# Ledger of designs, part 97: designed miniproteins, single chains

Each design is a single chain, and the fold is of that chain. pLDDT is the mean over its residues in the fold that is shown.

## One batch from the design tools (miniprotein)

Design m3591
Fold by ESMFold2-Fast:
Structure m3591 (fold): chain A 62 residues (1-62)
Amino acid sequence: MSDKHLAALYIMDMYLEASRTLSSEKSKELLDQFNKLLEDMLNGKITPEEAVKKAEELVKKL
């Protein structure tokens, strides 16, 4: 099973769930932060585990 693929799906699911309860401005900010995490993970700058953890931390700060 591809860890990067699973992490990307999990991160995107977190975004979709969070965006349903957020204002458009906060939803856009979160999307930009999540896209940065996905890019860093896909480019090998962070691990899939680190990307998921950082995404969870971003959601907790909402």
Scores: mean pLDDT 81

Design m3592
Fold by ESMFold2-Fast:
Structure m3592 (fold): chain A 58 residues (1-58)
Amino acid sequence: SIAAIKGEALRLARRLEEGTGEARAEAAAALQAVLNAKTEAAAREALARFEAALARLP
């Protein structure tokens, strides 16, 4: 469900929120895409992008 996907993103975001710099800001923007998704498919795609962005953080 959309709620479950958003819950997963918010759990991951707790690690991100302690980060700094532009890379963190880019990942935070990807998180917002998950939270603003209106369909489950869009939320899944946004979550995949968010996870990829998190993998690039220090």
Scores: mean pLDDT 78

Design m3593
Fold by ESMFold2-Fast:
Structure m3593 (fold): chain A 85 residues (1-85)
Amino acid sequence: MVLEDGAVLKVPAGTVITVKALSGAAAVRNENTGEITILKEGQSLSITVKAGDRLVIEAVGGEAEVTIDGEKYLLKEGARLTVEA
């Protein structure tokens, strides 16, 4: 599934989200903590979301893949996805 820029997905607490930078860099921001993780091409990060978490995932320099509960979402370059638990 391809996500449009600015999509917001609500997930249950305890959901595992995997972000992979497919082509170029991706950024994962935890808005509750202010922490930003930069993924280089081919790198991935898995996060277990906690109740009240708000994560912003951006495909900075190419495409990124976000896997949520086994379902794959494609972010095109410049697109952002917000995940809330």
Scores: mean pLDDT 83

Design m3594
Fold by ESMFold2-Fast:
Structure m3594 (fold): chain A 91 residues (1-91)
Amino acid sequence: MKKEEAKKHLEKGLEAFQAGDYETAIEHFKKAIELDPNNYEAWYLLGLALFKQKKYEEAIEYFEKAIELNPENEVAKKKLEEAKKKLKEEE
């Protein structure tokens, strides 16, 4: 039950993300994490939505959590490094 509800929130978050509605995407990804906290993809997608809002410090935290849950995720590692570079460029 909870994993199915988490999946629905992940799907709604992805639809909002694709529409450029990052605020709505963040809310759905947060709910997905609450329902299934071991889903590294939800942590990664929350980080991506925050990255799109230029909230780089917060995005870094969520990318690090995604990597902690799945250390072989090269995509999350690349986005973590990109977010760190953006944070340095903004002082």
Scores: mean pLDDT 85

Design m3595
Fold by ESMFold2-Fast:
Structure m3595 (fold): chain A 64 residues (1-64)
Amino acid sequence: MKLEEIKKEAEKAGDDKLASAASTAKTAVDQGLTSEEGALKALLELAKELKSDKKVIDKIEKAL
């Protein structure tokens, strides 16, 4: 699942906020509360606001 890969990439970069957000987004998708695409778009916006590592941002963009 793309969200799990993004969580792992964020954890490698030390971005605990983004990793936590990705975990929450995965749970919401698994429970049918949102779409995977919607969750990925929200995570991309959050990553840009947090000024996350470029590799993490690129991973999210590639997943979309």
Scores: mean pLDDT 80

Design m3596
Fold by ESMFold2-Fast:
Structure m3596 (fold): chain A 90 residues (1-90)
Amino acid sequence: MTAEDYVKKADEYFDKAVEAARAGKLEEMKKYAELAVEYYKKAAELDGSDEFKKELLAKAVEYGSRLAAAMYGVRAVLDEQGVLVEAPVA
């Protein structure tokens, strides 16, 4: 596996995480997001260049923003302590 192969796998898993978030499947979202992060770490271990690490950071920020937007697109309520809870609506 090359660094680019790992980046491609990470991107695929982040896309699945975003899709799971939009479907309200938060457990699947977490699983896919964790897999994506693991593959980005493996890519960074193979290519230790500062240029490549900057590209990975930019991708991570973009996917983090997409996941946040998808999660807030799913009906969710923060309690008075700021804890995310599932909205009890059909």
Scores: mean pLDDT 69

Design m3597
Fold by ESMFold2-Fast:
Structure m3597 (fold): chain A 72 residues (1-72)
Amino acid sequence: SDAAAQRALAAAQRAVEALAEYAKRNGLDGRMGVSLEIGVTADGRAAGEGWASVDMRDGEVVATEASGVALP
């Protein structure tokens, strides 16, 4: 559903913020990313999937990406 995609995107956006803060605190450069599963049921099916990435150069955020989709 659109609601599941919106929840996945919101989670990915929060993950971008956390990833950027972690990278700055640890002096990391380069591209980092995480994948997220949202609304996981007891049988292991997810309602949505998100992706978050941060590109760091010289201790600064130069690019971010966040996406979310509803799963069938």
Scores: mean pLDDT 83

Design m3598
Fold by ESMFold2-Fast:
Structure m3598 (fold): chain A 79 residues (1-79)
Amino acid sequence: SMADKEKAEEYLKKAREYIEKAREAIRKGDLEKAEEYLKKAREYLEKAAEIVGKYHPKVLELETELGVVELEVAVRRVT
């Protein structure tokens, strides 16, 4: 339905917003806050995937971006 598509788009938008907040936290050296934002991003991405499917192109794109940022946090913790 259109309402389900709108809900999924809202969840994808929130996931992207939290990924961007995590990047900003990384730039400020706040790795703990970055991890909190990444957890929120994953939560919204999972909610979107429940509606549109885990293999939807937009879900896969954000999953890839989320994984890259999670790896950046891991690298910065050991640097």
Scores: mean pLDDT 88

Design m3599
Fold by ESMFold2-Fast:
Structure m3599 (fold): chain A 84 residues (1-84)
Amino acid sequence: DAVARMRALTAELHRVIKEFEELKKKGLQEEADKVIADINDAVQRASDLARQGRLDEAITLMEEAVDNARKKVEELRKKAEQLQ
């Protein structure tokens, strides 16, 4: 179910955004804001594709956004630990 997959990916991106909001509080605001902006852009583009019936393309874009966001969270978490 493509709709269920899109909802799962959207929920995952919301979780990652919350982690970036916490990283902003740890002195990584500029880097976190850039990733949050990229996530919001990807979600908007995927929503537009889904409205056009291009669900496979929307899902692919969202999956790429999730993978990129997860990698960046891990990178910024390591930086935050070094700032203690």
Scores: mean pLDDT 83

Design m3600
Fold by ESMFold2-Fast:
Structure m3600 (fold): chain A 75 residues (1-75)
Amino acid sequence: MSPQVKELLELIKKLGEQAKGASPIQQTLLYAQKYFALSQLYNLLSEKNPQFKDSAEYYRQLGLSLVEQALKMQG
């Protein structure tokens, strides 16, 4: 396993743990970060299998959607 893939998997796990005690807006932002990390992971995997590019884009869009939700929650 590459060091980059291992670091992304550890980041995803840490973000999930941090979300458990967070406020609703912080939890939403932590899930956005988790989806951006998943997008990066699938982009790395797409170097060997191009079909993972669609998964990377899907998770990137989910992350952006959650950032927009968090911004609306600040009102």
Scores: mean pLDDT 82

Design m3601
Fold by ESMFold2-Fast:
Order: structure tokens, then sequence, then C-alpha cells
Structure m3601 (fold): chain A 100 residues (1-100)
């Protein structure tokens, strides 16, 4: 249902925000590539959040999948073990959204 989709998008969005904050706070030895990736991802997450009020639940779900795909690609492109670990976490979130 649309109500279930809305609650799921809200829950997944909260998870994305929390993971982004926690990663930024807990990175004590971050490569310049990962640091730049975090900056780009902050902009992507902010843009997504700002676009949500104008979208239906189905549009929010589709945009969330696109957003998670972009985040995954950015972290993967760092070529670092830390970036690959983060990419895997966001890919898992994307797969969970798609199954819903």
Amino acid sequence: SEEQKRRQVEAMTSTVIQRHIEFNMNTQDTSPKVFQAMGKINDIITSFINSMPSMSPSQQQQKLITTLTQITSIYQSTGTPQGKQQAKQYQDLKDKVKQS
C-alpha cells in the first residue's frame, strides 16, 4: 500500500542519514578520496531530502533507489577498502528498498 511505502521510505531515509552521520563522526583515518566521497554524498542526501515533500510515496521510493545507487557508485569509485565497505552497506539498503 502507499501508506506502507511511505513508512518504509521514511525508515530507510532515517537509516541513510544515521549511517552517513555515524561514518563521518567515526572516521579517524580517512583517505582524501573517501573524504571527498563523503562530501559528495552529503550533497546527494541533502538534495534527496529537499525533494521528498513534492513527491508521492512511489516517486520517493524510486528516487531513494536512484540516490542509493549514486552513493554506492561514489564509494565504490574510491577504490579503497573503506569505500568498498560503505558501498556494500548502501547496496544492501538499496536491495531492501527494491524488495518492498
Scores: mean pLDDT 85

Design m3602
Fold by ESMFold2-Fast:
Structure m3602 (fold): chain A 64 residues (1-64)
Amino acid sequence: SAEEEEKRKKINELEMEIGALEVARAMYRLVARKDPENKEEYEKKIEELEKKIKELEEKRKELE
């Protein structure tokens, strides 16, 4: 149905956003390993990304 198609489109958009944030998180984890002097700052960025990922995952689950 059109309603299920719109719902799946929203889920796909959320999945794409989550994927982009997961890539950013992985990059900050890598940079934290290569730049230990600034590790604390990168860890804060990782925590912010993890919170956003969790929020988007919960929104995705609500649409399923």
Scores: mean pLDDT 86

Design m3603
Fold by ESMFold2-Fast:
Structure m3603 (fold): chain A 89 residues (1-89)
Amino acid sequence: MTAELAVSVSRGKTEEAKAAAEAAGAEILSVEKREDYDLITLRVSGKDAEEVNRKIRALVDALEAIPDAFYPGLGVHLIDFSEISLSPS
């Protein structure tokens, strides 16, 4: 199963964010230049919802470890899910 995420990153942090995402097992689908930030669209794939959730957590943790990586007020947005939840029940 797969999850697609949009990440709003400060322009100077885009390459660090891409490297962190790839290290966490995410695939980079696109990078779109916006006026004050870059929007990175990512895909996470796994054999089940548990694996995909674990990879998403690792991805978010890796991105949050980069100082000032997230553009103020934006952050990580879920675009689409197939059979997955980010929230524990």
Scores: mean pLDDT 70

Design m3604
Fold by ESMFold2-Fast:
Structure m3604 (fold): chain A 97 residues (1-97)
Amino acid sequence: KKENEELLKKAREAVDKMIEAAQAGDPETALKYSKEAAKYIEKLKDTRETAIVGTAMVLRLIGVALDAPDPQAREAALEGAKLITKAMRKVDEKAKA
């Protein structure tokens, strides 16, 4: 559980940095942090907690994609949402195997 809490903290921090970069008009840095967030989410073993936290992160990224003034920043936020969704799905599939 402590390992899972540390991974969630790192994933949340990566999403926060991704949103900051997207809002600042830095799509390259935003994409980098979205990949880091997905990597941490993929390492989670608790499927329920992963679904709750991951869904909240995806909703935040969709909000950024709708509101960000830079089209490239919007695309980076959408790509981040896709990467996190894929990581969540992989956690669910691994738990069922």
Scores: mean pLDDT 79

Design m3605
Fold by ESMFold2-Fast:
Structure m3605 (fold): chain A 62 residues (1-62)
Amino acid sequence: LRAALAAALAARSPRVTHTVDGQEITTDEAKERAVIAATKALLDAGYSPEEVGRLVRELLAA
């Protein structure tokens, strides 16, 4: 749940386009890394998955 949410939200902020296996994909590596790091840190600090999801969305919206 947690990792899937972080990955899905990061995938919704594409800013970098590159070709993988002959197909063009876009991703936002900086936001993706920030979302993953924040999710891990918040869960390590004792936040609930629901609170983590809210904060992840705020990160991506900023």
Scores: mean pLDDT 59

Design m3606
Fold by ESMFold2-Fast:
Structure m3606 (fold): chain A 64 residues (1-64)
Amino acid sequence: VDPRAVALIQRESGLSRAEAERVAREVAELLKQGKGKEAFDLLTRRLGLDPETADRIGVLLHLG
């Protein structure tokens, strides 16, 4: 998983590194399955991240 995505999740959500890595892996798996809306909703609704931050995480996980 892209370390920049993990760091961004950790910084913006306040999660531990281990929790941020778990979330990044879950989001990456959803994106691989074509479940972009579910991945975005996880970041914005469950973690409370703003849409711009969620989009940046998605780009990093799609390219990594």
Scores: mean pLDDT 83

Design m3607
Fold by ESMFold2-Fast:
Structure m3607 (fold): chain A 73 residues (1-73)
Amino acid sequence: GKKGSLKKIIQDAEENPSEENFTKLYWAAIISKDPSLFQKYLDLIQKYRPEDAEAEKINIKAIASEYNIHLNL
């Protein structure tokens, strides 16, 4: 569900880069359908898990297409 603490989710992912915090940001992006949150998630994956970045970008583009969300990639 939507929760009112998007800034905290972003901050937690940036300050404590972990799979759990990245997953929280990913679901926040999907639930909100906010392209900027998808971009933030991809930026963090590229910074901390660059080997996974391209595969994750492809996955997110597919999800965005399904939900009619335009990604600025």
Scores: mean pLDDT 78

Design m3608
Fold by ESMFold2-Fast:
Structure m3608 (fold): chain A 60 residues (1-60)
Amino acid sequence: KELFDELKEAIKNKDYDKAARLIGKLVREGKITLEQANEIARAIGDGDYEKAEEILEKLR
């Protein structure tokens, strides 16, 4: 919940360094799956921040 809020803010601000760090932390803490992390990371890497936000919203 806390980390998801931080990641959402990083995505909105287009802060790719912070977003990548937070995604890695969420995976390490077992809060998201590798598949979910890869989907978000790919959307960010493609510059599709709107898609990244949609994926994150579905994770709750």
Scores: mean pLDDT 79

Design m3609
Fold by ESMFold2-Fast:
Structure m3609 (fold): chain A 67 residues (1-67)
Amino acid sequence: SEELKKLILKLIALKLRLIGLELEREYILKHEDLSDPEVQEKLKKIEEEIEELKKEIEKLEKEIEET
């Protein structure tokens, strides 16, 4: 169904965004000064977005399972 295809495409897009944020987080942890308040604020925002995306992915995966 077209509805299921749209949900799957959205799930793929969210998972790609999550991978991108996790890679950005890894880069910051390896290469940036973790004692810098600006770096800490950037890392906090990335971690918050990762947690929000994980929740959205879980919700969408459940919706796909029920469809």
Scores: mean pLDDT 87

Design m3610
Fold by ESMFold2-Fast:
Structure m3610 (fold): chain A 75 residues (1-75)
Amino acid sequence: SRLLEVEITDEQRKALNEAVKKIIETGEKLGLKPSDIVAAIMELVALSLEGATPEEIQKRADELIKEMEEKAKKR
């Protein structure tokens, strides 16, 4: 079932929630457009659905934050 295939663990959900909060807080602090913040969130959601571990989710969130900071410096 597709529904079972996209079910994430409680540990993945917790890591995703923490990562999403960090992305939102960073995006607001940097004055990024809502669309850029949503794009980063959607990438983390997709990674979670692909079966990424909590550690992989947090690592990708840190990489996205670095990309957001670099993007803010250029614009």
Scores: mean pLDDT 76

Design m3611
Fold by ESMFold2-Fast:
Structure m3611 (fold): chain A 62 residues (1-62)
Amino acid sequence: MIEEARKAIEAGDLEEAFKLVQKGIIRGDNLEEARELIEELVKKGYKQAQTLLNALDARERT
């Protein structure tokens, strides 16, 4: 999931990248790598990614 999400970001498909990152998180894939991809999506203006970033922050800083 994470590798495919990274490729989607490179292609400029932010919607697909977001879906792949969400699936990766649900599956328990590498959360640190998922966080980096979500931060990149937020930086590129994908507002829905901010919600996931906040959820990951809560998870790490609880």
Scores: mean pLDDT 75

Design m3612
Fold by ESMFold2-Fast:
Structure m3612 (fold): chain A 67 residues (1-67)
Amino acid sequence: MDPVKAANLTVAGRILLASGDYEGAIASFEEALAIYPDPETYRFLAEAYEKLGDVEKAEEWRKKAEA
């Protein structure tokens, strides 16, 4: 497990999310979660899917963030 690499991917995802690249943000957050499962990253994934219009996926990730 590499929390620094996961953190860097989460930062990259947040930058993409802020720039409107929701698909890129999702890819970066999913890579981060594969390395280090962090509730904060689940919340960002939920936000990215909601922005993309995928309400079902947004709800799924939001539930994971709360667990």
Scores: mean pLDDT 80

Design m3613
Fold by ESMFold2-Fast:
Structure m3613 (fold): chain A 59 residues (1-59)
Amino acid sequence: GKLWKAIEDYPALSPETLAFKKGDILEVLEEVSDEFVRARSLETGETGLVPKEYLEEIP
């Protein structure tokens, strides 16, 4: 999938969501909605829902 960069820290707020740190690289697997994507952390290998507002596409 496409690689995206976290622009802010995000704690996991529910079992469905993925925790990450600002600057972490995430592989976007699926767009679930306009607000959320399903992504894999390249740091931990874990997958979960991520708010799109916390990500930007790597140029």
Scores: mean pLDDT 80

Design m3614
Fold by ESMFold2-Fast:
Structure m3614 (fold): chain A 87 residues (1-87)
Amino acid sequence: SKVPVPPLSDELIEEIARKTAENASNAAVVSATLLLVVGLEVDGQVEDAKKLLEATIKELDKRLKENPDDEDAKELKKLLEKYLKKL
């Protein structure tokens, strides 16, 4: 009854991951990405959900190497790692 989430290209996953990491302090952007991850999981696209989580964690790691005191990036990374572990 729900419209399935369309499959994501690797390029789109990388773009979403980069934009999410760049906007880790923006609750609207973070929420949109988290809703997409949940939508992929519910639609049975677990591998795409994992790819998006892993790509976003990787981009957050890059951000944290440049600014280790970025609390928003640290909290988002912890949340995404916790979600990835449950998939």
Scores: mean pLDDT 83

Design m3615
Fold by ESMFold2-Fast:
Structure m3615 (fold): chain A 91 residues (1-91)
Amino acid sequence: SAEVARLEAEFERAREELLALAREAARLAAEHGPAALPLEIAASMAVIEAAVLRLAISRTPEEDRAAELERATRVLRERVAELRAALEAFR
């Protein structure tokens, strides 16, 4: 219970960071037009993947939930790193 709550908090922090980066990518796309389209696509795909991961967690049995949260959080952190690198390379 306490472990699952901690892992849920970690997942939500990673998701919040991803959404913040996606919002920044959208602002750059609005400012730069076609040049930023690859960034906008990458950000949109990452947001969709985060939603799919959240749905998977909600459908995971209680006994498997900790493992699924750890897996999903690792995936989100990888997407955060990828999107951050893409944003820095664009700037």
Scores: mean pLDDT 87

Design m3616
Fold by ESMFold2-Fast:
Structure m3616 (fold): chain A 60 residues (1-60)
Amino acid sequence: MSEEEKEKLIEELEKEALRAYLEGDYDTAIRLMEEMKKLEPERAERYDRGIATLRELKAA
């Protein structure tokens, strides 16, 4: 995948994840963050922390 294609896909996934989060759909937000983690493994630790937070919010 080109860097341009990757950036465009991440932008779309971020938009969808934010929408899911605002709607209280934490399952969808977590899934989208897992997908972004696959595209940016260098940021995996950041995504893992975000996913953990979303799981805590879902459990509350």
Scores: mean pLDDT 82

Design m3617
Fold by ESMFold2-Fast:
Structure m3617 (fold): chain A 94 residues (1-94)
Amino acid sequence: SSMERIGSQARNTIDQIQDAINRGNWDDARDYLVQFNDIVQQMGSLFPRDESQDFMGRVRTLTRQFIDAMNRGDVSGAISSLDQMRGVIDQVLS
């Protein structure tokens, strides 16, 4: 389905962000985060309005937490935010 394909792309992009962080490459992590945001907007467009607002709100909050952790150099916090983002993606695919 379109949801499964886009969800797979979202999960792959989270993995790429995490890999970049593990390699110490915050510039690559930021570039992948931009790609992730575009994918999330595509996923949001597939939901009914209320479900889209909830999904987008949860991802937006986690993205803010990720950016804050990145700005502090908090690797643990950044990875925690990515794990929670993966959980949100997995929940909407189940």
Scores: mean pLDDT 86

Design m3618
Fold by ESMFold2-Fast:
Order: structure tokens, then sequence, then C-alpha cells
Structure m3618 (fold): chain A 94 residues (1-94)
């Protein structure tokens, strides 16, 4: 199903991001990686139903915040702001 494929792709993106975050020490580079990952998650979910899109988006937000807290805790507030902005944009398109 589209939902199962989107979830699989999101899990792959999360795993890739965590591996990249282990290697990155510069906060600006780390934030750029997170921002690109959030944009790709939005692309994957926006073709789903509103309910399915929001459920997967919330799941991804939780996982990316865990990664940020673990590797770049200084970026947690900026990551929350990125997800807040992306959620507002996603809701306008659903």
Amino acid sequence: SKVEEARKRIDELIKKLEEEMKQVTDPAEALGLIGRTVAEIVRLVRDLSKEEALQLFDYAESKLLEIAEKYHPELVDEVKALFDTARRELLRRL
C-alpha cells in the first residue's frame, strides 16, 4: 500500500539521517541535513490521506527529535520549529 511504502521510505530516511548525524559536528551542517530530511518526509506523505499523512509525519517528528536530542541537543528547538513550519505547510496542501 502507499502508506506501507511511505513508512518504509521514512524509516530508511531516519536510519540514514542518524548515521549522518554521527559524523557531523558542525551544527549548521546538521540542521541542513535535518531540514532536507523533513522536506523529503513531507514529499512522501503529502500524497496520502490527511489522517495517514499526519500520523506518519508525527511519527517522523518523534524519531527526528530523538536523533537531535542524542547527537545535537543544541538544535532541538530549531528542529521543533522546522517541524512546526512543515506541519503548517503540509496542512495547507492536504
Scores: mean pLDDT 87

Design m3619
Fold by ESMFold2-Fast:
Structure m3619 (fold): chain A 88 residues (1-88)
Amino acid sequence: SSEEKVEAYKRAIELDPNNAKAWGNLGAALLNLGRLDEAIEAYKQAIELSTDPIEKASAYANLGAALRELNRLDEAAEAQQQAQEILA
């Protein structure tokens, strides 16, 4: 379940707080649970810690989707633009 995934990714982060993939996966699991504010914070950590441009762009795109669900449209557009710039 998404709840079990959240706990698994939180444990991974406890062992390695710099694990950008775990932060991104945590964000996705939280998004599936409708825990949008927590998903946004997890995606921001994934963005900050990611060294892979594809992973970073994916985190920005997912951040934009979560922000759109909260009707934070200006912030969502900025996140989407960052994803596009990384992949250009």
Scores: mean pLDDT 89

Design m3620
Fold by ESMFold2-Fast:
Structure m3620 (fold): chain A 67 residues (1-67)
Amino acid sequence: MPSAEELSELGRKAIEAAKKGDIETAIEYVKKMKELGAPDVVLRNLIHEIEKVAGKEAAEKIREEVL
């Protein structure tokens, strides 16, 4: 299983990329979390946090590409 620390770091990077408008990089980080075995609930919670900082359109694009 991936470490909680590794998943947290990838999630933080995804949020920062999305906040800067770099949605492609945010998608790459979320995909990496999924490849490492992050459970669906963790990915959905991360996308919800991204919606709060980057807006609904960014969150929808990430959800479509990853989930």
Scores: mean pLDDT 81

Design m3621
Fold by ESMFold2-Fast:
Structure m3621 (fold): chain A 102 residues (1-102)
Amino acid sequence: KAEEYLKEGKYEEAEEEAKKRILEGIENEDLELIAKGYIELGKVYLEQGKYEEAIEAYKRAIYLAPDNKEIQAEAYKGLGKVYEEQGKLEEAEKYYKKAEEL
């Protein structure tokens, strides 16, 4: 869905699909589904070079699913990628280690 649009460079469509996932999670009161939607949104923002928006999306996923190790690991890995692309290698390593330790 969102990843398919990302691979095609269709960032607006990818963002819409990620937001649809978030809305579905809100309607169903499913915090993990909302968190997954924020991970997808973070990936979309990262591919667009919108680093601040990507960081906020990943942080929201971490906050929404604190007991889900898979979601936590994916979000921390996403944060690592954002900092790596910014050339902040020490910060990137810290987040990659957090993902690995889960």
Scores: mean pLDDT 86

Design m3622
Fold by ESMFold2-Fast:
Structure m3622 (fold): chain A 60 residues (1-60)
Amino acid sequence: SMEAEELLKKAEEALERGDAYSALRLAQDAAVTAFRENDEESMKRAFELLRRARELLAQQ
């Protein structure tokens, strides 16, 4: 969905600037939105971004 896509894009942008907290929150919102809309592709992307955000947080 457009809403999930916007959230995924914002999460990716947060990761690019090193903002692990914002990336984690945005990826969680994207996952919830994708789950509600039964969008499997966006859900998988959201979980990957969640993993990356957690990894970035652990490195800080």
Scores: mean pLDDT 86

Design m3623
Fold by ESMFold2-Fast:
Structure m3623 (fold): chain A 74 residues (1-74)
Amino acid sequence: SKEEELERIVDEAVAEALAYGKAHGLSPVAVINRAAKLVYERLKEKFPDMSVTERLKAINRAIERAEAAVAAAA
């Protein structure tokens, strides 16, 4: 489903951003920004017809999850 695909994209982007941040010594804000960027780029590619509003909602979910993941890792 579209919902399962969106969840997968968000989860993968957050995990990749966190792993990259740990490997490269990124700040919490840089990790969060990286997760948001990855979600934006992947949604644009996989769902080109997705509205800007729907895309921003998914990006906001990624930001929330990345914030929680960074807090848990501290």
Scores: mean pLDDT 85

Design m3624
Fold by ESMFold2-Fast:
Structure m3624 (fold): chain A 60 residues (1-60)
Amino acid sequence: SAKEKKRELVLRIIALKLRIIGLELELETAEGEERKRLEEEIEELKKEIEKLEKELEELE
């Protein structure tokens, strides 16, 4: 159902946002190459969230 699909998308978006928060906490103490890797992973996750938010908008 549309309601179930909306719920699934919302839960996935929340899970990805929580993962970003965890990575941003790691960034506070990260240096050099590790910092760059974390920044790249955060950017990938942000793009994934953007895609899921677009899918959610299409469902209303």
Scores: mean pLDDT 86

Design m3625
Fold by ESMFold2-Fast:
Structure m3625 (fold): chain A 55 residues (1-55)
Amino acid sequence: MEEKAYEAALRAAKRNLGVLSDEEVLETAIFAAQVMGADPETARRLAEKAVEEAK
């Protein structure tokens, strides 16, 4: 569950980095993690980590 949510967040971050603002990239990564079943708090944590890894 968390692994798939993290992979989705990382994919979203890599796709949108340099195209959207840093804030919008984070929001897109949070949304991707939630679509994979992560709760809002977990989704934000995974998305923040994914955005840093994508840079």
Scores: mean pLDDT 81

Design m3626
Fold by ESMFold2-Fast:
Structure m3626 (fold): chain A 62 residues (1-62)
Amino acid sequence: NFEALKAFLQRLVDAGQAADAARLLLEAASTANPEEQRQLAEIAREVGLDEAAAQIEARIAA
């Protein structure tokens, strides 16, 4: 369901709700395993949420 999540996040970004999209990604990452966190970081970059992607990547490294 990363594809459905990506579509939803893209919709939020397109609607000018990038901050909400970033928050949802970070919440998802907080309960995700490292493999899922890598996928979430990739989705973040694909939808243009580079700061959220960097935060998730830092979380994997910690």
Scores: mean pLDDT 82

